# Designs tried in a protein design run: designed miniproteins, single chains, continued (4). Part 8

Each design is a single chain, and the fold is of that chain. pLDDT is the mean over its residues in the fold that is shown.

## One batch from the design tools (miniprotein)

Design m12258
Fold by ESMFold2-Fast:
Structure m12258 (fold): chain A 82 residues (1-82)
Amino acid sequence: SSEILRELAELLGKLLKAAVEKNKKELEKIIEELKKKFKLSEEEVEELRELVEKLMNASDEEREEKIDELLEFLAKIEEKAI
């Protein structure tokens, strides 16, 4: 639904900003919101945490690749939410 896509896009924007700013408190809050709204399993939460950590530690050369990996994960979550 368009509502699910909108919520996912909003949370993604917040997640990317918090990861670039290395704001661990905000990242934890966003991860919890994603877990609750999209009913993420413990395994999916661990995968999300790993992807976020990779993005936080990414060099300028790797940043686009790590963003793409996160987008692929979120697309998979969206498919399950439909």
Scores: mean pLDDT 79

Design m12259
Fold by ESMFold2-Fast:
Structure m12259 (fold): chain A 70 residues (1-70)
Amino acid sequence: SLEEVKKKAEEVEKKIREWVKANPDASYLDLFRALAALAEVDVLKRMAEQGKISPEEALKGIERVEEELK
C-alpha cells in the first residue's frame, strides 16, 4: 500500500541521514552515494504518491536501495 511505501521510505531516509551525520569524514564518493540513495528513495516515494508507479513497484525500489546501501 501507499502507507507502507511512505513508512519504508521514512525508515530508509532516516538511516541514510543518520549515517551521513555520523560519518562527516566519509570519502566524497561514499557521501555522494549516500545522498544519491536518499534522492532515489524520495523520488520513488513521490512517484507512488502521484500514481506514476504502483506502491508495490516503489516498495521494491526502496528495498533495493536499502539492500545496496546495506
Scores: mean pLDDT 84

Design m12260
Fold by ESMFold2-Fast:
Structure m12260 (fold): chain A 64 residues (1-64)
Amino acid sequence: SKMATVEKLLKELEEPVRNSGDEELKREYDIAKEIYEKATTPEQETAAALRLIGVELDLELLKK
């Protein structure tokens, strides 16, 4: 199945991750993107989504 939400998160998080200067966060984002691009199952799409949610939470923590 498709996850339109994952594509939206990838687009919305790309610039904040790049601008954060956090090398680990960028690595997590890149892994999530690669999982999504290679995803052929709902399970793989879910794995990408969960990693992106983690990246989003880490970005919020870096602000405080």
Scores: mean pLDDT 79

Design m12261
Fold by ESMFold2-Fast:
Formats: sequence, C-alpha cells, structure tokens
Structure m12261 (fold): chain A 68 residues (1-68)
Amino acid sequence: GGYGSDPLLERLRLELGEDEIHANITSVEQAKKLVEEYPNIKKVILTGPNVTDEAIEALKEAGVEVKK
C-alpha cells in the first residue's frame, strides 16, 4: 500500500516498551502479522476485551510470552 504500515498492524495500536509490547489482538492474522513485523518480540501484553484463544496460541507457538 502507498500509506503507512499494514492496516492490520495499525489496528493493533502497538505501544513499544523496553521489554514488552502492548497490543490489541483479536485474530490469528493479527498475531501472525505482529510476529512477522517484530520477530524479536519476547513478551506481548494483550489489551482489549475480544482476544481469541487461537490468537494467543499463535503467539505462543512463535515463542512469545503472552499476558492478558
């Protein structure tokens, strides 16, 4: 696309901390995109009410620690 990052990543509202990322992840596709763009992620803090178990499992399979 011509403008900015992937729209799926913009909707995650990523806040990058020193050791953790805050992200609103509601789908497996968002989880996959997050890991693809930030392959050095060690920990993700999930924000928002509509997180799916499958999205959490996708993050964990990629070697990411997940907190809600």
Scores: mean pLDDT 69

Design m12262
Fold by ESMFold2-Fast:
Structure m12262 (fold): chain A 99 residues (1-99)
Amino acid sequence: MSEEELELVSLTTMAIIQAVLAKKDLERGDYESAIEGLENAIKTAERALEVAPTDEQRENLKKAIEYLKQALEAAKNGDRETAIELVDKALDYLSKAAE
């Protein structure tokens, strides 16, 4: 595995962990922690996008970032159900980017 591939896997794994923790925070009604977690997941995913070697990986990361940003807005508006659904969509794309 190349150094770039190792960095991509590390960053996508971190973004997945951050997004999963933010989802759990939303499920328990902790919007403040969820918002911070989503902001961190977005930053980590944006860093993964910078090192992604293929167009397919970059497209999947861009879609993941878009859904994470939409989830962040839903969380800020107190729309827990929409925020959780958008995090799940982002997690699907983060997983695809890691393949």
Scores: mean pLDDT 89

Design m12263
Fold by ESMFold2-Fast:
Structure m12263 (fold): chain A 56 residues (1-56)
Amino acid sequence: SEVELYERIARKEVEELVREKGLSRVEAAQILLENAKKSGNEVAVEALERLLKELE
C-alpha cells in the first residue's frame, strides 16, 4: 500500500535526522509528523503515526 511504501521512506528520513541533528528517533518522527500534517499529506501522517506507535 502507499502507507507501507511511505513507512520505508519515513524510516530513512528519521535515521537521517538522527544522524544529522542528533535527535532521538521519536523526536525525528514527531517533527516529520508535524510537517506532514501542515502539508496535508494524509498518507505520510498515517505512516508516521504507525512508526511512532512502534517506537513508543
Scores: mean pLDDT 83

Design m12264
Fold by ESMFold2-Fast:
Structure m12264 (fold): chain A 56 residues (1-56)
Amino acid sequence: DSLIEKAKELLKKLVEDFEAGKVSREEVLAQLDYFEEELPELAEEIKEVREKIESL
């Protein structure tokens, strides 16, 4: 898989881990900030994940 596909899988896992209580909101948001800096192609998907996390 490409780097982008692996990053998408990591984003999905991050949401699942947050919903399961395995990671804190602060940790999730820090990971999203990192992905926004490293993978701007995923900006829209990261925004959707961020909005979902902030609504929970």
Scores: mean pLDDT 79

Design m12265
Fold by ESMFold2-Fast:
Structure m12265 (fold): chain A 83 residues (1-83)
Amino acid sequence: MSKEALEKLAEGSRYLDEGKYEEAAEKFEEAIELDPESALAYLNLGIVYGQQGKEEEALEYFKKALELDPNNLAARTAYEEFS
């Protein structure tokens, strides 16, 4: 993953911690644009949508994270909790 994609992930995580879900989603989407294979960016988008009560959208993002990294325990746990 590029430094720029990692910086977008860090910014998104900060917004998520502040409860700024729209800004968090924007940063994670930018991370995906820079690295479309970022399982972590998809996992974090799922968390953002889950926090907004958008469970079906969250589940789709967790599924995508697992497709990219099947051994990601956090993504698997999240998928099982929302499915």
Scores: mean pLDDT 83

Design m12267
Fold by ESMFold2-Fast:
Structure m12267 (fold): chain A 65 residues (1-65)
Amino acid sequence: SEVEERLLELAKAGEPADKIFDRYIDETFDEATRYSLKAARYARDGQPEKAKEYFNKALELIKKK
């Protein structure tokens, strides 16, 4: 709820949606999940090399268990 309230304040102040989304990910998810979600966003934005890089970073964190 505190995170959601802060993000709503940023949206009302005119922060770009992408920046608000990145902040939500950083506050809400663990490092491996954050990398996976950023990889999905890069893939959607047509940046397959960056998507692959972040997905591999997430996999390396999972493999270290």
Scores: mean pLDDT 72

Design m12268
Fold by ESMFold2-Fast:
Structure m12268 (fold): chain A 59 residues (1-59)
Amino acid sequence: KEIEELIKKALEADPRTAVLYLGELIRKGADIETLRKVLEKLSPEARAGGERLIAQAEA
């Protein structure tokens, strides 16, 4: 499924690109628990940007 492909791409990408894929996951309606699990597996650099995106999606 589309969400699973985006998760793989986020985990395999460089930090900047990983944050872009996380944004696409949010746009596609991935649940918050899935987004948080992906965030945990990202590098510390990407995690800061990813946390900001998830916080905005929850608002």
Scores: mean pLDDT 78

Design m12269
Fold by ESMFold2-Fast:
Structure m12269 (fold): chain A 74 residues (1-74)
Amino acid sequence: MISPEELEAAVHLLHAAMLVNLAKKGKLTPEDIEEAIRHAERALELARKSGDTVLARQAEYILEEAKKILEEKK
């Protein structure tokens, strides 16, 4: 059974991943990328609390990608 924390983490991860994909296409502002970072950080926090190592690794990957895109736009 999926925990509430895992479900919330998955929702935040999906949101972050969608924003990162749009950012890679040049369709987002720096503020939108910062929103992706916040969603990825929240997903990582919740995944770690729930012990979901797969979800945590996915959140780390998306967080790194979002930070890289933001740095390229500075």
Scores: mean pLDDT 82

Design m12270
Fold by ESMFold2-Fast:
Structure m12270 (fold): chain A 63 residues (1-63)
Amino acid sequence: EVVELRAVDPETGKENPSAAVAAAGILLASSKTARVEPADEPGEFVLEVDGKRYRVPHGEELL
């Protein structure tokens, strides 16, 4: 039930980890119940917002 957060850089048209991290940051700022947990593998994080879980594959910036 974990949804992977992926975003495409509008300038390059390619998947960009920094765009996914920015989206996660917006979710964190928008919800006062949002939390970040380290995932099973190094460099991966799980963002929990209002009972929903999102996997951020390069979430080092969320620390």
Scores: mean pLDDT 62

Design m12271
Fold by ESMFold2-Fast:
Structure m12271 (fold): chain A 68 residues (1-68)
Amino acid sequence: SKIDELFDKYKNEDGKVSAVELYAVLLREYGLSRAQAVALIDKYKNEDGYLTKEQFKEALKEAEKLRP
């Protein structure tokens, strides 16, 4: 799936995606505003600023609903 491809592209050795990498995905792939991207990242990111695969997947599901 597209989500699995994006996760595999941006994941680190621990199987997580950084908030910075997710921010780029939300702006470039999903067309979200900066404010929308920051709000989704803050909602789903862990204390260390990373997202697990499940958190990444849920963030992108919400992003799809916000697409222009």
Scores: mean pLDDT 84

Design m12272
Fold by ESMFold2-Fast:
Structure m12272 (fold): chain A 76 residues (1-76)
Amino acid sequence: TVAEEDALLERIKAAIEAGDLEGALAAFRELERATREAAIADLVAEGYSEEEARALVEEGFRRLREGIEKAVAEAK
């Protein structure tokens, strides 16, 4: 649910502020698992192919993970 996504995003933010890379990546992994298929379905509904939707979602999660790693490094 949106509330679960918001809670996971707040956990990621708290972990980043604490400089806790392991905690931030654990919360990110839970977010990815909770939202991946819904994000793919939403893009397909908007007119993307399933292959394009999967590629876009995977790229989005990759960029988010890299952003988290950078933010934690900067917090230290």
Scores: mean pLDDT 83

Design m12273
Fold by ESMFold2-Fast:
Structure m12273 (fold): chain A 81 residues (1-81)
Amino acid sequence: MLFTEADIEAFAEQLRRWLDENLPHASEETKEEIVRLARETLELLSKAAEAEAAGDLEKAKEYLEEARKLAERAEELLASV
């Protein structure tokens, strides 16, 4: 697995702390959404890596495409605050 559940949780906590320090004027809802999108992106990247290791390249491609969409949404939210 590319990222463990513990790695994802630690990253989410660090990201939330960073958002509180650097974007204190952003709404709680926006901060929660950014953290959620980041967490889901890392989970999808881990699933893509597992699918690739199993030889399921089509499924790996699907997970990577979904991860890309979530990362793009997170970047749009970060740019808007």
Scores: mean pLDDT 83

Design m12274
Fold by ESMFold2-Fast:
Structure m12274 (fold): chain A 66 residues (1-66)
Amino acid sequence: SELVVSGDLSPEQLTGIALWLMGIPGVEVEIVGENTLRVTGDLSPEQRAALVARLRAIPGVTVREL
């Protein structure tokens, strides 16, 4: 599964989000643009739903599910 995380994020916020995501087992993170992360991995439906909900709770963050 793939997610695209974007938004009006400072470099510090982007780094914090990326480091948090990289700490999740089975998750890979790629910086694909300015203030844009591609998140890939072998995630269960429950893990994916929880991750999307957590990301959407961050102010200024938008998540697209692919």
Scores: mean pLDDT 79

Design m12275
Fold by ESMFold2-Fast:
Structure m12275 (fold): chain A 100 residues (1-100)
Amino acid sequence: LREGLRALEAGKYDEAIKAFEEELKKDPNNVDALVHLADAYIRKGEAEKAIEYAQKALEIDPNNPGAWDALARAYELLGDTEKAEEYRKKANEIRQKLDS
């Protein structure tokens, strides 16, 4: 995870993807790794791949605000502003409940 996050922050998206994929090999249900994979694909402009990983994260943890944010950003890349707004609202609702 740490290696993947460093690569992501450095703009080395393919290196970040490989690191997060290795984390998923160790734990296929690693929600954080799935969300970070979605983020890496968003940063590469690959919306469909980002949606795939964000949806997998939500299948495991439907209350993960990062996964809902990833869906919102991916649909924004596709030009689907309505879905982007819906998913961003969902992420904010979850954060509000967790912070209270």
Scores: mean pLDDT 82

Design m12276
Fold by ESMFold2-Fast:
Structure m12276 (fold): chain A 91 residues (1-91)
Amino acid sequence: MLEEYESLSEEEKEAIREVLLPAAEEWEAAGGTPEALARAVARLAEEKGLLELAERIRELLREGRLEEAARLSLEALAEVRRLVAREVREK
């Protein structure tokens, strides 16, 4: 969430930005739609080991449930941000 993002250190923010930037670029290149967001986030979640979330987002996309896929994608992005911030803090 934006308010939680503002409370992070600069190192945590930079690490999150570096991890999320490729997914954001893919989303923008694909037209910035909720469907494109869900596709980009599912790939990012899979790369970060959130396999169950990635699979569920892809299932929703395959079923044409675009609003639910986009909503779950926002939840997955929040989880990715938490994982990246934790990795930085553990250094």
Scores: mean pLDDT 76

Design m12277
Fold by ESMFold2-Fast:
Structure m12277 (fold): chain A 108 residues (1-108)
Amino acid sequence: MIAVTQSPSSLTAKVGEKVVLTGTASTDVGNNVDWYQQKPGEPPEVLIYNTSTRAPGVSDRYSGSGSGTTYTLTIEEAVLEDTATYYFVAYNATASGIGQGTQLTVVE
């Protein structure tokens, strides 16, 4: 398995704030990075795949970037509905790793 870490482990943001989540893989994964959103009581849904490709129906407030071992998910102008756990998934031809998740709470 690829060792992965996410930061921060949890954060609280106000409505309208920019939120940046970071995922780090122990090895270069060549843009094979997906970001998932899981709301309480719901299954995880893909937000971003292949580092920067937004999934169909996902708001343009979400963007992904990065290369090598370090990747970011950015949420522009947070809304209450963004309250969820976000998971970083990194993979290559032989191995994968799933982050511990970042718990985002949006308030105002």
Scores: mean pLDDT 84

Design m12278
Fold by ESMFold2-Fast:
Structure m12278 (fold): chain A 92 residues (1-92)
Amino acid sequence: SELEELKARLDEVIAEMERLRAQPDTPENRARLEELSKEALEIIDKMRELGAPDDLVYEYEDRVAEASDTIEGGVLRLKLAVDEVLGLRPRR
């Protein structure tokens, strides 16, 4: 299914982000991490459009936030914290 394909791609993106975080913090690595963070968020949005369960979306949002140290990751972390406080997602 398209959802399974998106999930597989997102797993690959997160794995690459984790690998880049283990590497030296260079401008090139930072730019690549930013691109991957953006791609991950776009995949999560597409998964929501396809009707992915909320629990699955929450799991991937948490994984992307943990793997990311970018502006996009920072925005996601803030959103997750706000949604948790507002009761829109389970507390971690």
Scores: mean pLDDT 77

Design m12279
Fold by ESMFold2-Fast:
Structure m12279 (fold): chain A 57 residues (1-57)
Amino acid sequence: PPLSDEAVRAIQEAATAMQNGDLEKAREILDEAVERGALTPEQAEAVLKQMERAVKA
């Protein structure tokens, strides 16, 4: 199923933080999305790992 607009926005904000070198901020944004119910903990973890791989590639 497609992600909610709130989930997509959180992922975009986290990606921007990663581009700025702020991994801690990216984690914070994803954790807040989980707290609001926009993402599951599993989805947030998968997104974070995907962003880390993209930065290293």
Scores: mean pLDDT 78

Design m12280
Fold by ESMFold2-Fast:
Structure m12280 (fold): chain A 64 residues (1-64)
Amino acid sequence: DETREKLLKLIAEILDKIGDKLDLELELEKNPDLPEEKKKELEEEIKKLEEEIEKLREELRKLP
């Protein structure tokens, strides 16, 4: 089933990006004394991953 294969691939990509985001969030949480510059860099990476996840979720919603 082509639709099911595409669904599973999108779910896998979403999960991978969620994992990456959680790793960055955990890094921020574990290191509250991080320099402001480092915090901003991590926050920017988290935002990029959130945008990518949102795009993949929209693709997932469009599947029949």
Scores: mean pLDDT 83

Design m12281
Fold by ESMFold2-Fast:
Structure m12281 (fold): chain A 104 residues (1-104)
Amino acid sequence: DPLLEQIRRLLDEIEELLRNKSSLEEVKRKLRELAELLRQAGLDELADLVDRGLERTRSLEDVGEILARVTNILSQPTREEQDRLAKGASLDVEERRALARQLS
């Protein structure tokens, strides 16, 4: 799948940018590209996880946390496990969003 290969390549590029201590703005741009590729691959829950992480990102350490989570989910040996983890993360975010809506 050329999209999955592009996703893996982009993850490697982001990891290199983190190792080279590149600008936060440049790394955030690459994370936005990652979220778009994830959506194109049908991994909408994982793309939403990246987008929400990006909104809260204030340091390269925060980027490293997002990258580690995405890489861990994508490295799971089965597609079913990847989908389960991504969906679980999405449901947790949606549950928090619903609570915030009730409080406003």
Scores: mean pLDDT 75

Design m12282
Fold by ESMFold2-Fast:
Structure m12282 (fold): chain A 68 residues (1-68)
Amino acid sequence: SAEELREKGEEYYKKGLEAFKEGNYEESRDYFLKSSEYFEKAGDKKKALESEINAGISDIILGVEKSL
């Protein structure tokens, strides 16, 4: 159901934020990508895009971190 898919999207989004705060950008990226997939399936395109953007930010930071 769309309701269950939205709840999963929110759950993974929260996990993505928590991983980001701890500096684990790999886990953060993966959680935000999962969040985006669930929001997309739920028809919440705005939240799906927001999650994709956050995954992209985590990925960019991870790339910079590996360059140091």
Scores: mean pLDDT 87

Design m12283
Fold by ESMFold2-Fast:
Structure m12283 (fold): chain A 85 residues (1-85)
Amino acid sequence: MEEERREREREREEEVRRLEAEADANRDAELVRRAAEKRAELELEKVRENSAEADVAEAEAQVAAQMAQVEAYLAEVEKAGKAVE
């Protein structure tokens, strides 16, 4: 059961890594944001499957803070007119 669960997590990690690589190659802010969102979902899924409810709540708060930081970074890049292409 745990091995099967880990196999599914590994497949999800490969999907997220592919999205991250694609976002980097295209330098598209929307793709970067989506890759970060998928990474956060994967991290929360792992915590939910392996941890107590209190640990899940803490992880969710941490992920929310990380996503807010990513969105703030992307907003600053867009506002400053900074392009990496």
Scores: mean pLDDT 70

Design m12284
Fold by ESMFold2-Fast:
Structure m12284 (fold): chain A 79 residues (1-79)
Amino acid sequence: MSEEELEIEIIAALARMILAIAKLMYSRSSPEMQEKLEPLLKEMERLVKEIEEAKTVEEAEELLRRLKEVFAKIEEILE
């Protein structure tokens, strides 16, 4: 792998970890909260796929930033 490809793989790994945490939070939530979280989880899943397909580090970092913003919304809903 090129250095850039390796950096993208690291960003993708971080993105997958954030999604896994969000899915764990979802699994621990009430059915009413799960209904509110489901569209945000689907957006996070799409963003993770886009990060995995990113061609540049800059693109991957921008998508990771957006993923973190969606994750922050999930945290706000749960508080």
Scores: mean pLDDT 87

Design m12285
Fold by ESMFold2-Fast:
Structure m12285 (fold): chain A 58 residues (1-58)
Amino acid sequence: GRDAEIERILEEAEREAVRLYLQGRREAAINYLKELLEKHKDDPEIAKALERAIESLK
């Protein structure tokens, strides 16, 4: 269902952001999440989760 699709998107976003962060590419991880947020800004559940992830990396 929709919840499973949202979870999948967020899990994929987290994996890529963590990968970049662990490589010392913190700014790249933040920019990746910001780009993803722009694509999903009309979905409040995804947007809120991505905003929280961005704040966690600052």
Scores: mean pLDDT 81

Design m12286
Fold by ESMFold2-Fast:
Formats: structure tokens, sequence, C-alpha cells
Structure m12286 (fold): chain A 76 residues (1-76)
């Protein structure tokens, strides 16, 4: 599948899994948007913000990992 399709699947799975955590969803979507734009600096900054959110709730890191694994399975 295309890079765009893979990133769209990641966004969909993460939005579904983290629906009760809108700040985490927004931070993850910012990473995806920066990656789609090819903006490495913006992607790094967005990832740092996501990492701060996950550090405050480590359980969200596991939920995010599972969501990304599901997205990968959909496009593999």
Amino acid sequence: VSREEALAAMREEVERALADHPAAVAAFNAVIEALLAGDEEAARAAFEELAKILAEDPALADVLREALARAYARVA
C-alpha cells in the first residue's frame, strides 16, 4: 500500500483507540501530518509533545502501540 494509506490507517486506529484522550490524538495527528508534509523538524517537535503526554500516562503508550500494530496488520 502507499505511504499515505499506511499513515491514514494509523490515524484511524489511533483515533479509535484513544477517543477518550483527545490531546494524545491531536499530538499523534500532528506527527502524521508532519510526516505526510515531509517536514522532519515539525515531525520531531510533534513527536516530543506526544512523548510528554505518554510519559504522564504510561498506559496510553501501550494502547498506542496496540493501535499501531492493528494499523500495520490492516495494510500488510
Scores: mean pLDDT 79

Design m12287
Fold by ESMFold2-Fast:
Structure m12287 (fold): chain A 65 residues (1-65)
Amino acid sequence: SMAKEKEAKEELEKIKKYFGVKSFEIKDNVIYVQLNDISVTTETAALIQAIGIGFEAGYSVKLVK
């Protein structure tokens, strides 16, 4: 749904600001996330938590380098 997609994008923008996520894109019910090469563990954990809260609509996640 568009409303849930907007909420998810807002949550991703929040964690991008604080946890060094470089970019994200939502396409075909998949979230493509590019992370910083240096602090992947903390950034990935924070991103998964925010996605778990925001994406009850069933979006999956794929990391992109």
Scores: mean pLDDT 65

Design m12288
Fold by ESMFold2-Fast:
Structure m12288 (fold): chain A 71 residues (1-71)
Amino acid sequence: SEAARRESIAREVQRLIDENSDKLTESDLQAMVKLAKKYGLPDEILQRLLKIAKRLGNEAISEELEKLLKG
């Protein structure tokens, strides 16, 4: 089902953040933003990605994540 797919995607993104948050690149964040746009991600995951994007100084990804958080 579509709901099961969304849960699977959210869980995988969360796993990648938990295991690799200090090693995530701009390319990794761009891929995760694409998944968020296509499937939707929980606000808690979007907020974690936003903190990482701000740490990396990527304004474009930060703006995209802020738009997703506003709904």
Scores: mean pLDDT 82

Design m12289
Fold by ESMFold2-Fast:
Structure m12289 (fold): chain A 66 residues (1-66)
Amino acid sequence: EDEALAAAHEVARTVYRLGQEKSLEEVRKHADELIAQLEKEKGPEVAEMARRAADAVLTHLENQRA
């Protein structure tokens, strides 16, 4: 499995779980921290894929709460 896809999957899963218990602002903060860590550890391509996954989940959570 591509590391970028694996990282995107893990970030999406984490953001979704946090979104069940936390405010959207807290979830965004945690997503930003995870993506910054991924960029340092795996590089910008992996971080970009994870950002897209996180944004998709955050949009879904926002729509559920609107």
Scores: mean pLDDT 80

Design m12290
Fold by ESMFold2-Fast:
Structure m12290 (fold): chain A 90 residues (1-90)
Amino acid sequence: SSVDQQIDTLTSQTNSRLRDIQSMIDQGEDPRVVLQRLRDLTTDSYTGFLDVMTRALQQNDSSSLDRARQSLQDVMSGLDRLMDRVTQRL
C-alpha cells in the first residue's frame, strides 16, 4: 500500500540521517551542531510517522498503524542513544 511504502521510505531516510549524526559524533563535531541535527530529525520523524499513522487510521488499516508505531519507537530509541552520547560531552 502507499502507507507501507511511506513507512519504508521514512524508516530508510531516518536510519540514513541517524547514521550521518553518528558519524558527526565520531568525528568530534561541536555538540551544539549535533544537538540541532538531532532536534531537526526528531521533529521530522514525529511529523512524518504521525502523518502516516493518521492515514492508516482513516483507512482503518490497523496493520500499517502498528507497523508505523513500531518504526517510530525504533527511531526514538536510536535518537535517545545518540542524545546520550552527545550530552555526555557537554
Scores: mean pLDDT 87

Design m12292
Fold by ESMFold2-Fast:
Structure m12292 (fold): chain A 69 residues (1-69)
Amino acid sequence: MLTELEADSLEEALALFKSKSGITIYVNAEGEQDILIGDNSKLVVARLPTEEIIAIMKENPQISGVTRR
């Protein structure tokens, strides 16, 4: 069962993303979005600069990809 959660900050969302599976987490998900993809989990955030996404992926190797919408 896929569970949807809302986080107050990117840091909180990343902590949830690391500790849980089968979830979708939303942070400031208005307008253009970036979707970070992990094992059976997704993190949906407002669009971030490319350099910030690269930094997040380096710190969080469980993230397998990113999709921009």
Scores: mean pLDDT 75

Design m12293
Fold by ESMFold2-Fast:
Structure m12293 (fold): chain A 64 residues (1-64)
Amino acid sequence: DEIERAKKGLESAEKAIEEYKDDRVVLEVVLHELKELLEKFSDNEEIVKRAEELIKKVEELLSK
C-alpha cells in the first residue's frame, strides 16, 4: 500500500530529524525525501500536512 509506505516514511523522517538534528547532510537528504513525498501525495491531506510540518522543521534546523 503506497499510502502506508508514505506514512512509514514520514515516521522514519521524523525520527531521523530528532536523532540527526546537528547533521546537515542527513537533514538535507531528509528534506529531499519529504519534498518528494509531498509532490507524489499532493492529493492526500494527511500526508501533505505532516510532510509540510516536517519540511518546516528541517528548514529551520538547516538555517542555523
Scores: mean pLDDT 83

Design m12294
Fold by ESMFold2-Fast:
Structure m12294 (fold): chain A 75 residues (1-75)
Amino acid sequence: AAAAQARADARSGSLVPAVKATKEGIDEYAKLKAEGKTLSREEQVAAIRRAEEHGGDDLEAFRDAGKANQALIDE
């Protein structure tokens, strides 16, 4: 899984910030879902791709990937 792999890679180099960012993304998705909103397929794919490419350097990418991965699970 793209988001899970990005989290695992970040864990080896920057454990706490990357894991925290991914969790924040999951929490943000829960809020969006409660409001009746979700990410488009294009947004989901882009967020996951970005996290894979930026392996630990972009905490925003991990947050967005966590959000996108949770949206995919809920589909």
Scores: mean pLDDT 66

